# Ledger of designs, part 16: designed miniproteins, single chains, continued (3)

Each design is a single chain, and the fold is of that chain. pLDDT is the mean over its residues in the fold that is shown.

## One batch from the design tools (miniprotein)

Design m8521
Fold by ESMFold2-Fast:
Structure m8521 (fold): chain A 146 residues (1-146)
Amino acid sequence: LVEEQIKSMSYNIGPVIALDKNLLEELGVELSDEVLERGHQIYLGLLSTESPLDSVALHSAALGIAAVEAGELSKEEAIELAREYMRRVLEEFQLELKDPLEVQELAIELIVRNHERILALLEARDYEALRALLEELYAEAVERAR
């Protein structure tokens, strides 16, 4: 999905959830409908920050965070799933990332590892602090990929 198409689909949650189910089924993973809906809510919050991260990486990380929050996956399982999900979305829709794949994969790992901080900022609706955190995690991912 391209960024503008993802933004358009954010006002129609049904197609996004159906996409998530189909791609996760291909990966041999089932997440509850509640986790998929929660992941979409987290994704919209992350997307609203206008961070330098690709929308597909934010969506993939958001699904990982939702799965960890619900106890359906461990943190390490969620990181691996989020990376595989991003790669599958890129392949399915023939999307190109702004940065090398390694940068986005490292950013997903850092976002999922910081899930408690991200969830706290989303709950507080502190989108300025959330943007600053996402920019910090992105910068760390870029540095690690050097």
Scores: mean pLDDT 80

Design m8522
Fold by ESMFold2-Fast:
Structure m8522 (fold): chain A 69 residues (1-69)
Amino acid sequence: SAEEYYQKGVDLASQGKLREAALYFARGLALDPNHERSKSFLDSVLNNLPPEEAEAVKQEAAEEKRRAE
C-alpha cells in the first residue's frame, strides 16, 4: 500500500538513506497520487539530494510506473 511505502521511506530517511527514501515515497505516490505525507517527504528529501541524484530518482520512479502498465 501507499502507507507501507511511506513508512519504509521514513525509516530509510532516518538512516540517512535519502535516495532510497525518495524512491519509496515516489512508489507510494504512484499507488496513491493524493498521499500527502509521501508527497511532502518526497519533496523534502529531493531538496536534500544533489540535483543529479534527485533527477535520477524521478526517472527511476517514472520507468517503474511505465513497466507496471
Scores: mean pLDDT 81

Design m8523
Fold by ESMFold2-Fast:
Structure m8523 (fold): chain A 65 residues (1-65)
Amino acid sequence: SEEEKALEELEELIKETSQRIYELNARGEPISKLQEELERFKERLRELVEKYPFLKKKVDALLAT
């Protein structure tokens, strides 16, 4: 479904952004823009749960990481 695809896309984006933050932080590079981007993805997950409550378990697991 479209909502499950949206969840999978957000999961991958969060994973990639978190990995990039880790790599840049290890190099002493600025991470504030990526942290803001990560927060936007997490907010999008919260919106997705509001619209599709059956996704709550998967989203709660992602937000706990």
Scores: mean pLDDT 82

Design m8524
Fold by ESMFold2-Fast:
Structure m8524 (fold): chain A 72 residues (1-72)
Amino acid sequence: MEERVRELEERARELVRRGAELARAQGVEVTDEEVEEAQRQAAESIRKLAEEFGEEGIRKAEELLREEEALL
């Protein structure tokens, strides 16, 4: 379980990074500090879902990340 949670946390951080790059490319000013904070919050949300709902939380996180990744 921990390995899957760690993988999802990393995917969430990568998603935030990609979103920030896209925003900057469109002329939106996004600071490195805002990106780092967003990555921290995204990873924390993944861990909370896993801790609160176990396997179901992990599946929900995987689904949400897949949907968000498809928008990038």
Scores: mean pLDDT 82

Design m8525
Fold by ESMFold2-Fast:
Structure m8525 (fold): chain A 80 residues (1-80)
Amino acid sequence: SNEEKIEKTDKAVEELVPKVVEEVRKLLAAGASREEVYAAAEKMIEEFIKSNPDLSEESKKAVRARVMGAVEKVIREAEA
């Protein structure tokens, strides 16, 4: 069902966002470039997706978009 797909996507995002955000903050505190931070976040997202092959292509795209959105917010807050 669409509700089940949404719940599965939400659970994936809820699990992944705190882990990726923690690593992003760590890298920014260490003086990493934006390119290095984005590359690290993308690697973590792709490794998570690879570990969850049962996620639909739509759910994979949603997870990538939502997690990267959280990363962008953290970077903007750190640059302000």
Scores: mean pLDDT 84

Design m8526
Fold by ESMFold2-Fast:
Parts: sequence; structure tokens; C-alpha cells
Structure m8526 (fold): chain A 88 residues (1-88)
Amino acid sequence: MIQSIKQRFNAIAAHASPEDQAKIKEMEAIALKIMTNPDLTPAQIDKYMEQISLLAKQVAAHLSPEDQEKLQQILTILQIMGTMLKSL
């Protein structure tokens, strides 16, 4: 799972500007916090997901349609995971 998410972010970053690469790395770091910290409250998960969504909107405007689709796939995976983690 973690390696799959990293590979997906790296695929998008390959075509991004240096500024957008930094934002993509920040999104990856936040995603890893959600995936690896068992002590996160539902409210903290929601705030991290909101931060990822904001960064994604900023980056998406500069991406090709193919990379925008890949970004949406990552966001869908993270949204499903966030919902599952809040159900525990």
C-alpha cells in the first residue's frame, strides 16, 4: 500500500514544475501520516485530508489531463482509507 501511493505520487511529479513537485511531496508526506499514525482522531484525519485536497487543487491546474486523472485516483484511495480508519 505505502509503496503504491509513493509510486503514484512520483508518476505525477515526473512532469511537474519544481514548485509543484514540492507540493506533491508535501501531499505524500501528509498521506503517509494518515497511513502510519494509529492515534489520529477523526477530526485530525479530516484536517489532513482537507490539506491534501487544497494542495491537489493548486497542482491540478498545471497538470495534463492524464496526470489530473492519476491525481484523482490517489485522492479517491486516500478518501476510502480515511473513511475506513475513522470506522475503527
Scores: mean pLDDT 81

Design m8527
Fold by ESMFold2-Fast:
Structure m8527 (fold): chain A 114 residues (1-114)
Amino acid sequence: SLIEEAIKILERTIELLEEIKKHVKDEELKKELEEIIKKLKEIVKKLKEAKKTGDLELAIKAIEEAIKLIEKALKLILENLDKIDLPVEEKIGLILRLIGDIIDLELLLKKLKS
């Protein structure tokens, strides 16, 4: 199921953002990441409902919303790299994984719309 694949990607992305948050001491950045994580968790619930009901339109809208939230997280991380207490190589690795999740979701979205 394409919806099941989207759920797995989002759960992986949430875990990645939770990991990044653990290395942030800046309270404002931490709060912004927590808000994005909360919204992504609500989208996972919507995707689980869409899978149960076969509501393809709900799944498409949920994935589109998820992509926008992950892009917001990526921009926030890129603008605050100095506030993430990790070696540069690890920061690059986490950023590339987040970009990969966006690409995977965009590809699933195209398949769901076709």
Scores: mean pLDDT 90

Design m8528
Fold by ESMFold2-Fast:
Structure m8528 (fold): chain A 62 residues (1-62)
Amino acid sequence: SPFSARFEKELEALLNEDERAFLYFAFQILSGDMTDEQLNYLLEALKKANREDLILTIRSIL
């Protein structure tokens, strides 16, 4: 993976419906700490997992 072990751990947790993982990504987005590459990777992973609900929620924050 091109990203940190923390990012990958939180993404796996998000896919397993961990609300704390969602808060992690929401904070990263709102604080401007997420790169375009990280955001694209996150959205692609959610699309592959068929998590349109999470994609819509994340896009509402952007």
Scores: mean pLDDT 81

Design m8529
Fold by ESMFold2-Fast:
Structure m8529 (fold): chain A 100 residues (1-100)
Amino acid sequence: SPLEKLSLIAQLHIIATVAELYVLGRRYPQERAFTEALIDRIVEISRKTDFSNKESLLAGLEEIIALLEEGAAQSTNPDLQAALRASRARFEELLAELKA
């Protein structure tokens, strides 16, 4: 179904975002506590999201988008800001497709 495909894409974007934050935390040790806190919050949102339910998936994506926006605003590292904004844009596109 369309929902199953979009749900899979959401899960892949979550995995990609977590992986990128992990790598950036290793590259910038000063940012590690911040990137680990973001990863923990993304994982928590993912765990409470029912990916088989459209309303739950929408709510989860909106929480991740808000978190990534907050993270980008709080970060002073240009690479981390760029990564968070790029990830946010991918989730916003997916959210738009789910609302269509």
Scores: mean pLDDT 91

Design m8530
Fold by ESMFold2-Fast:
Structure m8530 (fold): chain A 85 residues (1-85)
Amino acid sequence: SMEENDERMVKGAEGLVEATKLALENGVKLGMTEEDIEAAREGALEKVDELIKEAEKNNAKKGIEKAEEARKEIEKIVEEAKKKL
């Protein structure tokens, strides 16, 4: 159903945000450079774009909205990671 597709996409977006946060928090502690953080940012945002494309294909409007929110949260996580360098 459309509601099940929305729920799946929302969970996907939330999972991507949490995974990105954990990866950068741990990575910075292990000596990640600013260049490494930017590479991780690019990879995470590519996954957001893939989620948006899948959500659009399935007409999952809540999924699209949550994926766009995830993009903003990932950018915020990246900036906080850079501040810890």
Scores: mean pLDDT 86

Design m8531
Fold by ESMFold2-Fast:
Structure m8531 (fold): chain A 119 residues (1-119)
Amino acid sequence: SKEETDKLFEELKAKVEKIYDEAMRKVRQAIYNKDDEKVLEIVREFMEKVLKLIGEAADKVPESEREYFKERVLELIDILKEDMKLFAKKYADPETQKKINEIVDEGVEKIRKLLEEKA
């Protein structure tokens, strides 16, 4: 039912937001330490964890509701993408900002493709 799909989305959203908060705390520490390589590692790991969580959640959604679930997930991911890019613009040097933007854009495209293939 849509109610069960909505519940699965809210559970996914809570998990994604929790790992996002944890990743952003680590990113702030890495920026403070001027460890650009570690910043990029954390961002890549975050995107991979999100992709896995989304895939696992999508598999639990009835096939008839996967398009609806996809739309809601993509809205959430676009908000997180914009937040990460704004953070990078504000706190990272231009070279690291560019690399963060590339990792985030690649991660978002992998998520879109995963959801399209499961729909």
Scores: mean pLDDT 89

Design m8532
Fold by ESMFold2-Fast:
Structure m8532 (fold): chain A 58 residues (1-58)
Amino acid sequence: MDLQEEMKKMMDEAIKIGQEVTKKVGPTEGDGELVKKGKEMSDKYEDLKKKKLDELLR
């Protein structure tokens, strides 16, 4: 089992849900920027987890 994978999947699903919600409520010009920002945050979060995992596995 890999908790890191589960958490990453949850973030990916959250982004997906966010896109669906924006389509339902009528997306604005800035909606795409928020989705992009979310992906950047997800990437940074994964990088941080990799560093912590590396320390744990030493």
Scores: mean pLDDT 64

Design m8533
Fold by ESMFold2-Fast:
Order: sequence, then C-alpha cells, then structure tokens
Structure m8533 (fold): chain A 61 residues (1-61)
Amino acid sequence: GPFLEARNALLTLVNKGKSLSEEDYKALQKDPNGNLALRAFIENDGNVDAALQALEAYYSA
C-alpha cells in the first residue's frame, strides 16, 4: 500500500544517504509516495524515526 511504498523509499534514502544519483532523485520525485518519503527525510534533517512518524501521521489522516 502507499505507506509501505513510502517506508521502503525512506529506507533506500537512509541506506544511500542524502546524496543520490540524479536518476534516483527523479524516480523518487515522480512517485507520489517516494516524493513524500524524500520530503519527510529532508524536512527532518535525515532523522529516520522523525521521518517515519511524519509519514505515519500523513497516511493516518
């Protein structure tokens, strides 16, 4: 489901860090759930727990 897709995108960001290839970055931006995961990761300064909590709140609304 959408939350699982966003969670998996967030885990990919964590494993690769904030420095992604241009292709990886564009792929995340094109997918709505990937874009939300990317935004949550950046807006929480790479704090995975805070980003996950933000995603859970978003998909629970």
Scores: mean pLDDT 78

Design m8534
Fold by ESMFold2-Fast:
Structure m8534 (fold): chain A 71 residues (1-71)
Amino acid sequence: TEKIVEQAEKKLMEAQSLLNAGDYEGALKQGEEARKLLDMARATGTALGIEAYERLSPQVDAVIAGAKKGL
């Protein structure tokens, strides 16, 4: 779970960086990968995975929405 959460956080940071740089395609791809990793973390049923999903999901949704608007 910890490694999945770390990967999700890394993908979210990459997506945010790409969105800020105007790389909307890259931001969307990394954001969607972060979403998939958060879904996997939540599916583990651990407190860490569930907390990470609840905390990071709004940020991932915002990045994906921003990337789609830029395309």
Scores: mean pLDDT 83

Design m8535
Fold by ESMFold2-Fast:
Structure m8535 (fold): chain A 82 residues (1-82)
Amino acid sequence: SEYLEEAKRIKETLEEIKEEVKDDPELLKLIEKIEEKVEELIKELERLLKENAPRSEILRVMMEIAALELGAKALLIAHKKK
């Protein structure tokens, strides 16, 4: 599933960002919260795909995952500007 492949790519991106901010405890905690939310959304996405849920529900979860990736990238930009 292209949706699961993209969601897993986003998870890998979050692991990379987490490593980049590991020296900043405040940003690390924020990234860990984002990672936790993405993990929950991936489980939801897997369930929706297994149950052949409507496309609208799948896209809603994908949009939430994408928004969390954008948030994590913004935190990384803030870290690099220090």
Scores: mean pLDDT 87

Design m8536
Fold by ESMFold2-Fast:
Structure m8536 (fold): chain A 61 residues (1-61)
Amino acid sequence: SAAERAGRGAAAGDLGAAAEGGAQLSKTHGPVEGSRLAREAARRAGASEGQAQAAGDLAGI
């Protein structure tokens, strides 16, 4: 799913995968909700708080 791609990408430091997943989440849910979902997905994937914040920022474009 887009959330899994955003979360796993962020946890792996793969900014491209995080951005692709985040973009799809924002397309589906809007930038605010997409950003929130990307942060939650990153935390579930074991990302650091900094990585989770970056995932949210990438989704909120």
Scores: mean pLDDT 82

Design m8537
Fold by ESMFold2-Fast:
Structure m8537 (fold): chain A 72 residues (1-72)
Amino acid sequence: MPVWSREQLDRLFEALQRHLSPEQGERLGEILTARLPPPDASEDEWRRAILEAVLELAERDPNVARILREVS
């Protein structure tokens, strides 16, 4: 797994907000909900969980894979 900088993660999240359809957003939310750390987890742990969920979605959704390539 590539080591993502905070700036790369911020760009990824911004790109996802701009380019994901509502249906893709719902699917990402489902994956995130299954993988979320406990509510008392650190911000870095939450960022890692979000990245892992996005990577899993990208394996199944070519639009999400494209967004990842544009940010990487």
Scores: mean pLDDT 72

Design m8538
Fold by ESMFold2-Fast:
Structure m8538 (fold): chain A 77 residues (1-77)
Amino acid sequence: SVLEASYLGGFVMGRSGTPSGLAGLFGYQLALWHGKPELAPEAGSAAVEGNREGRSQPPLSIDELGDLLEEVGSLID
């Protein structure tokens, strides 16, 4: 769903070290692309959570990041 894609997209970008504001904008853009700007707050909170996990968890490998981004794409469809 668009909600799931926007949330996961924001989370993944935050988890990869993208500043939470920019990661949230990515999720917001996904919500806009699907005509649901009301989902932007969820993307922002997910980006903050991803950023927080990035500080306490080991870095994501390139393969792990690629798999998560592919999952975001799957949720959009």
Scores: mean pLDDT 62

Design m8539
Fold by ESMFold2-Fast:
Structure m8539 (fold): chain A 90 residues (1-90)
Amino acid sequence: SELEKKIKEMVKLYHESVELYEEAKENNASDEKLKKIEELLKEMEKILEEVQKKYYEGKLTLKEAEEALNQIKELLKQIEEIKKEALEEL
């Protein structure tokens, strides 16, 4: 299923984002930077919860899945930028 592939990709990107958070934390990123990453991770969680709920209810459209995937990709990019900035300050 195309929908299942998109959901699986979103879950993978979320796990990659969590790994970036753990790496930033292990490399002594500031509490301010870590909190910013935590907020972005919470936004990803909300998107994933809504998408998964709609999918299990048979209500998720391909367009909604594509829009959600694009939002998660943008949030991951922001996390990568915050991590890079945090590590450059050390």
Scores: mean pLDDT 88

Design m8540
Fold by ESMFold2-Fast:
Structure m8540 (fold): chain A 100 residues (1-100)
Amino acid sequence: GEKERKYEEILERLERLYEEAKEVTDGAEAVAIADEAERLVREAEELFPEDKERLLEVLEKAAEVIRAALKGVDPSDREAILTLIGRLLRTLGRIIELEL
């Protein structure tokens, strides 16, 4: 249906963000990519608020996007690195909570 189509579009956007995240080196750009990944998680949750399986799938994809961005960031950008670590831990924490 319409919600399933929008969900597939969210998964495609997360895949595109993952490719972008692999190439990013600027801290501000990496944080913006992480922000967009978290926004897409919220959009998926709004489409299927009671669907634990779909929420786990988008959270796992968002975590991979944030991890890829973190790996590419300039090591001297301490603020961006700490921000990305915090967002990654928050996303992973949500995954753990849902799996328990």
Scores: mean pLDDT 89

Design m8541
Fold by ESMFold2-Fast:
Structure m8541 (fold): chain A 107 residues (1-107)
Amino acid sequence: SEKQEGLEGFIYRFRALALLQDIEYRAEKGEVPREVLEIAREVFEKLSKKNPKAAYYFLKAIQALVDGDEETAERYLELALKYANNEKDKEFIREQFERVREVVRRW
């Protein structure tokens, strides 16, 4: 129902915001590249309102990449793509994930 979808969307948006805040905190400590934080913020702003579940799983994928767990990151990426509403958002998610991967590899 519309009410149930609204509550689920709110929960995932809140969880995505909490993940973004964790990434911000870790970036301030030098544990995450600043470029990864900027990508995370861009994805959150573009997806959290229209696709909060996709935004949440994408931020989980970023955390896994930063932690060196590429297998877990790929799994969360697939979930983000599954919950994306359209092909343009899927392409955007995949492009931003590869940008994060390249930044982390050079960090």
Scores: mean pLDDT 87

Design m8542
Fold by ESMFold2-Fast:
Structure m8542 (fold): chain A 100 residues (1-100)
Amino acid sequence: TEEEKEMKEKIEKLIELLHEVFDRLADKAEKANDTEALKELAKVFDELLELLHKAYEAKTKEEAKEILLEALDLLLAFTEKHGDEASAARVKAFREELLK
């Protein structure tokens, strides 16, 4: 259905946002020689990707939406923890659009 296509497109856009945010944070951590931050980034990135794969494979739009909201809440907490106000704002906007 068109709704299934729209949901998959939203998941793809969120995966792109995830890569952009984590590439930026990883570059910052590498320049600071912060190996513990790099380990945390890898762990959180893997957890978020697993959630997004579950959303993509969800049998219903409602199940996909619930998993996406969980992933967005986790990503928001992570971006706020690292002081990435611009990415946090983008995540909030994505979450608000998903709730429509």
Scores: mean pLDDT 80

Design m8543
Fold by ESMFold2-Fast:
Structure m8543 (fold): chain A 67 residues (1-67)
Amino acid sequence: VERAVEEYGRRLLARAPPELHEALREATRLAIEIGRDLLARGLSREVAIRAARAYLDTLAEQARREA
């Protein structure tokens, strides 16, 4: 889960302006936390990754609106 979410977050960072980098790093950490929590609750790795990525997309959109 962690590696898949980190890779997705890294792609977002590569295309983002520098002012969003800190917010996107924080969003990536939170998304990894969500993925781990879902795994701990018994959900599959695939479901946990999809949910974590969707959460990261939501946080990234919020960061862009604030910029």
Scores: mean pLDDT 78

Design m8544
Fold by ESMFold2-Fast:
Structure m8544 (fold): chain A 80 residues (1-80)
Amino acid sequence: SLLDRIKAALAGDTLAGVELYLQGLISEEAANLIGRINRAIAAGDLATAVALTRELARQLGLSEEEAEELVAFVKELVAA
């Protein structure tokens, strides 16, 4: 699913993020936002990672449930 591919990109799968952008499934802004989220996760910056993930969900038109799922996923990545 699109959500699973976004999760892969958020987990640092650079190819997943690039493929989503090249296939026109996400904007350049969304692709850049994924990169910023990856940087926040690597830095252990939970507050920034969560805030940027919610912004990504809004830009992608995800439901509140899908947005919460991505936030939970990103929180796990920061805690790892």
Scores: mean pLDDT 85

Design m8545
Fold by ESMFold2-Fast:
Structure m8545 (fold): chain A 87 residues (1-87)
Amino acid sequence: MLEEAYEEGKKIAEKVIPEILAEMEEELKSLSNEEKAEVLEEALEAFRKWYAEQLPKIKDEKLKAAHLGAMEVLEKALKEKIEELKK
């Protein structure tokens, strides 16, 4: 079911993305919070472009739904982190 695949994608991303963001923040710790936010904004825009280009090419509808769910979680997490860094 496409809805289940979408939800699984979101659930996996919700587990993995916080760890990835924490590691990125640690790796970029020599940068100011403003510089970190800029790097994450560039990463978010690059990721959005990649997904916009790749999603239509995925023929497996379940895999496409899972990627869509994961993308939504990633975009939200990156936006929230960027907002935190700019405070």
Scores: mean pLDDT 79

Design m8546
Fold by ESMFold2-Fast:
Structure m8546 (fold): chain A 83 residues (1-83)
Amino acid sequence: SKEEVEVEMQLGAMETYAAVTFVSARKLIEKGKIEEARKLLERTLEQLEQQANELKKKYPQYKERIDKLLEEIRKRIKEIEER
């Protein structure tokens, strides 16, 4: 359906944004800029959580997939914070 195409495109964009942020955060960590990396990841999570809440409200049938994406991002943040 049109709704399926729209939500899949938005989820793909969110996944790409998270991946790009992870690469940037990793580069910051390699330079010893741990605090800058944490700040970048937390800001990205906040932005994606806002987008996810709006998307879940419009397409509640995709809630589980969206929540799984956010959980994967949170786990990546925790792994970096534990360094």
Scores: mean pLDDT 82

Design m8547
Fold by ESMFold2-Fast:
Structure m8547 (fold): chain A 93 residues (1-93)
Amino acid sequence: MKPLEEEYEKTLGELRAEAARLLADPNPDEAAVAALLARMDEAAEFYLYPYRVGEELNNYVPTPGLELLRRYGEELRALRDEFEAALAAKRAA
């Protein structure tokens, strides 16, 4: 595995495992929930940063590597939204 792909898979796995743990808890710790959401936002921002800078400067050149980073950032953003929605649904039950 390429180091970039390996690091992303590790990050994604850790975030998914923590999200599953918190969703399995009938009364999840609010500080732990906030910390996980912050980690998801930070990870997504890290991978989306080159895309955002390129677009802002009107000089984004889509290379396979930059498109892969953008995809990782969008996947992490989706995971964050899914976790927040699942948590909201659980709290409304």
Scores: mean pLDDT 80

Design m8548
Fold by ESMFold2-Fast:
Structure m8548 (fold): chain A 64 residues (1-64)
Amino acid sequence: GDEILARAKEVADRATELARSLGVPGAEEAGQELVDEVQRLVDAGDLDAAQALVDRAERGLAEF
């Protein structure tokens, strides 16, 4: 749980920094939504879905 949430926060932080460098708005809000959804899944005990969501977000960021 804690490790997955920590990864979600790292992805959100990296996405926000990248978007700030490129002048793209809304990355901070999108990052917070990611963290909130991962927290919801962890609290529900759905660790597989939480991990899949973070993995998908990391993949999207890597393709940028």
Scores: mean pLDDT 78

Design m8549
Fold by ESMFold2-Fast:
Structure m8549 (fold): chain A 92 residues (1-92)
Amino acid sequence: MLDEAIQVAREGIRLLQQGRLDEAAQLLQDMGDRIRRRAEEGGADPSVLVLPDRFYEAARLAAQGRGEEAIALLEELIAFLEAFRRNARENS
């Protein structure tokens, strides 16, 4: 799921940079929904819901025409996810 979340966040940035704000908002909203649904179905701790909340926030910013802010949030999210993914590999 981390690899997929990073990939979707990068695709969202690409769409936002192209001025495709509605397409980016839909992509980010769908990813947030997928993460949230799996977390809720799996009985996950509420702290795990930080990830879908960040995707929802980026989607909301994109839908409001605030593409630059959406990109900044997604770049921060990617850095966070990449750090966790790398740490997991080095700890093995």
Scores: mean pLDDT 79

Design m8550
Fold by ESMFold2-Fast:
Structure m8550 (fold): chain A 65 residues (1-65)
Amino acid sequence: MEKLEEMKRIAREMAESLGAEVEVEVEGDTLIVTIRGASDRDFARLASALQIIGVALGIKVVVRR
């Protein structure tokens, strides 16, 4: 549970640093991160970073627009 809360915090902080809006949902063992208002380049970078961090924490992460 603590790893999911940490991942949610990281996702929000990273999106906030880019001026993007973020919605975070949990479905079973998967964290769904919806990002809005980011450029295509910033979205791609954020999505890649979140997926890498998710793997490191043992959490499945799905990034959507």
Scores: mean pLDDT 79

Design m8551
Fold by ESMFold2-Fast:
Structure m8551 (fold): chain A 95 residues (1-95)
Amino acid sequence: MREKEVEELAEKIASLPQKEAERISAIYFTAGGIYFAAGDVYEQLGRLDEAKEAYENAAYLFEVSARIDELLGNKEWAERSRKYAEEARKKAQEL
């Protein structure tokens, strides 16, 4: 399952020095935001298959960021990323 892939990847990243793990989490969050924005653009253009794929990619990237931040004890950042992952999944399911 994809959840196991997220957990294994997040655990490896969280084992790095905290500041390095936090930087990688921020990169995943930023990448998720870029894919989410791309999904919105594809949806507006009526390109629903590309929009769905972009939202699914955004959800995955936000989930990785959220799990890293959870493992680091950064609860506020984890909650933020989790909410964005839920929104991205919802948008993908509605297409």
Scores: mean pLDDT 88

Design m8552
Fold by ESMFold2-Fast:
Structure m8552 (fold): chain A 71 residues (1-71)
Amino acid sequence: MKRLTVDGSALAHLSVEQVRDVALGLARKARAEGAEELVLVVRRGSLSPEQQEAARAAVEAEGLRLVFEEV
């Protein structure tokens, strides 16, 4: 399975709408590179449930799986 791993630490400081837009852009980039899965590396507990849902919905809409890797 091809994965694109991205540092998601900046997402914690964004609005839900901004998280959606960033996640959508990353999903499109991952898809263009032939990846089936986007991995976002985030600090444990840094993202709200609403931010997590926005990111997941955007990535899944582009046909990819989203995984959060907590550090």
Scores: mean pLDDT 85

Design m8553
Fold by ESMFold2-Fast:
Structure m8553 (fold): chain A 65 residues (1-65)
Amino acid sequence: DIEEFFKELEEKGADPGTIKVLRALYKELGATVEQLREILERSGMDPRKLTAEVLRLIGDQLDKE
């Protein structure tokens, strides 16, 4: 459940801006919850690494369209 996923992130202390970006990826690009979890896992909650992983996913998704 996507809403429970974001609520868990908020409880874990994720940045609100990060949550909004991930929600936009899900809604606008059709990113899966699994892909969003992988981004968080690879970034280690580092905003710089998170941004890089987000841009990489966006590029991959757009290339496949």
Scores: mean pLDDT 72

Design m8554
Fold by ESMFold2-Fast:
Structure m8554 (fold): chain A 95 residues (1-95)
Amino acid sequence: MEVLKKSLELVKEAKEKVEKAKTIDEVLEIMKELLKEMEKLGAPDVSLSILRLTIRRIEELKKEGKPVEVAKHTALAALDQVESVLEREIKELEK
């Protein structure tokens, strides 16, 4: 399915951008942009839910004054989960 493959590309690009991010606000902007693009594509609800919950968690980390490295770790862990969800959906459709 083209939607799943395109979503996977966006997740991989977001991972690279998060690794290069220098502030929590940059991490939040990357994650929010990814969510908007994946919503437009009609990505699976479970992947969108992971992104929404992660954005909320990163906003809380910012309020708590946590280092950017904690926000980056949280975002990358969530992106790995989303990537796994999308790869599993692709494999099910290729059977």
Scores: mean pLDDT 86

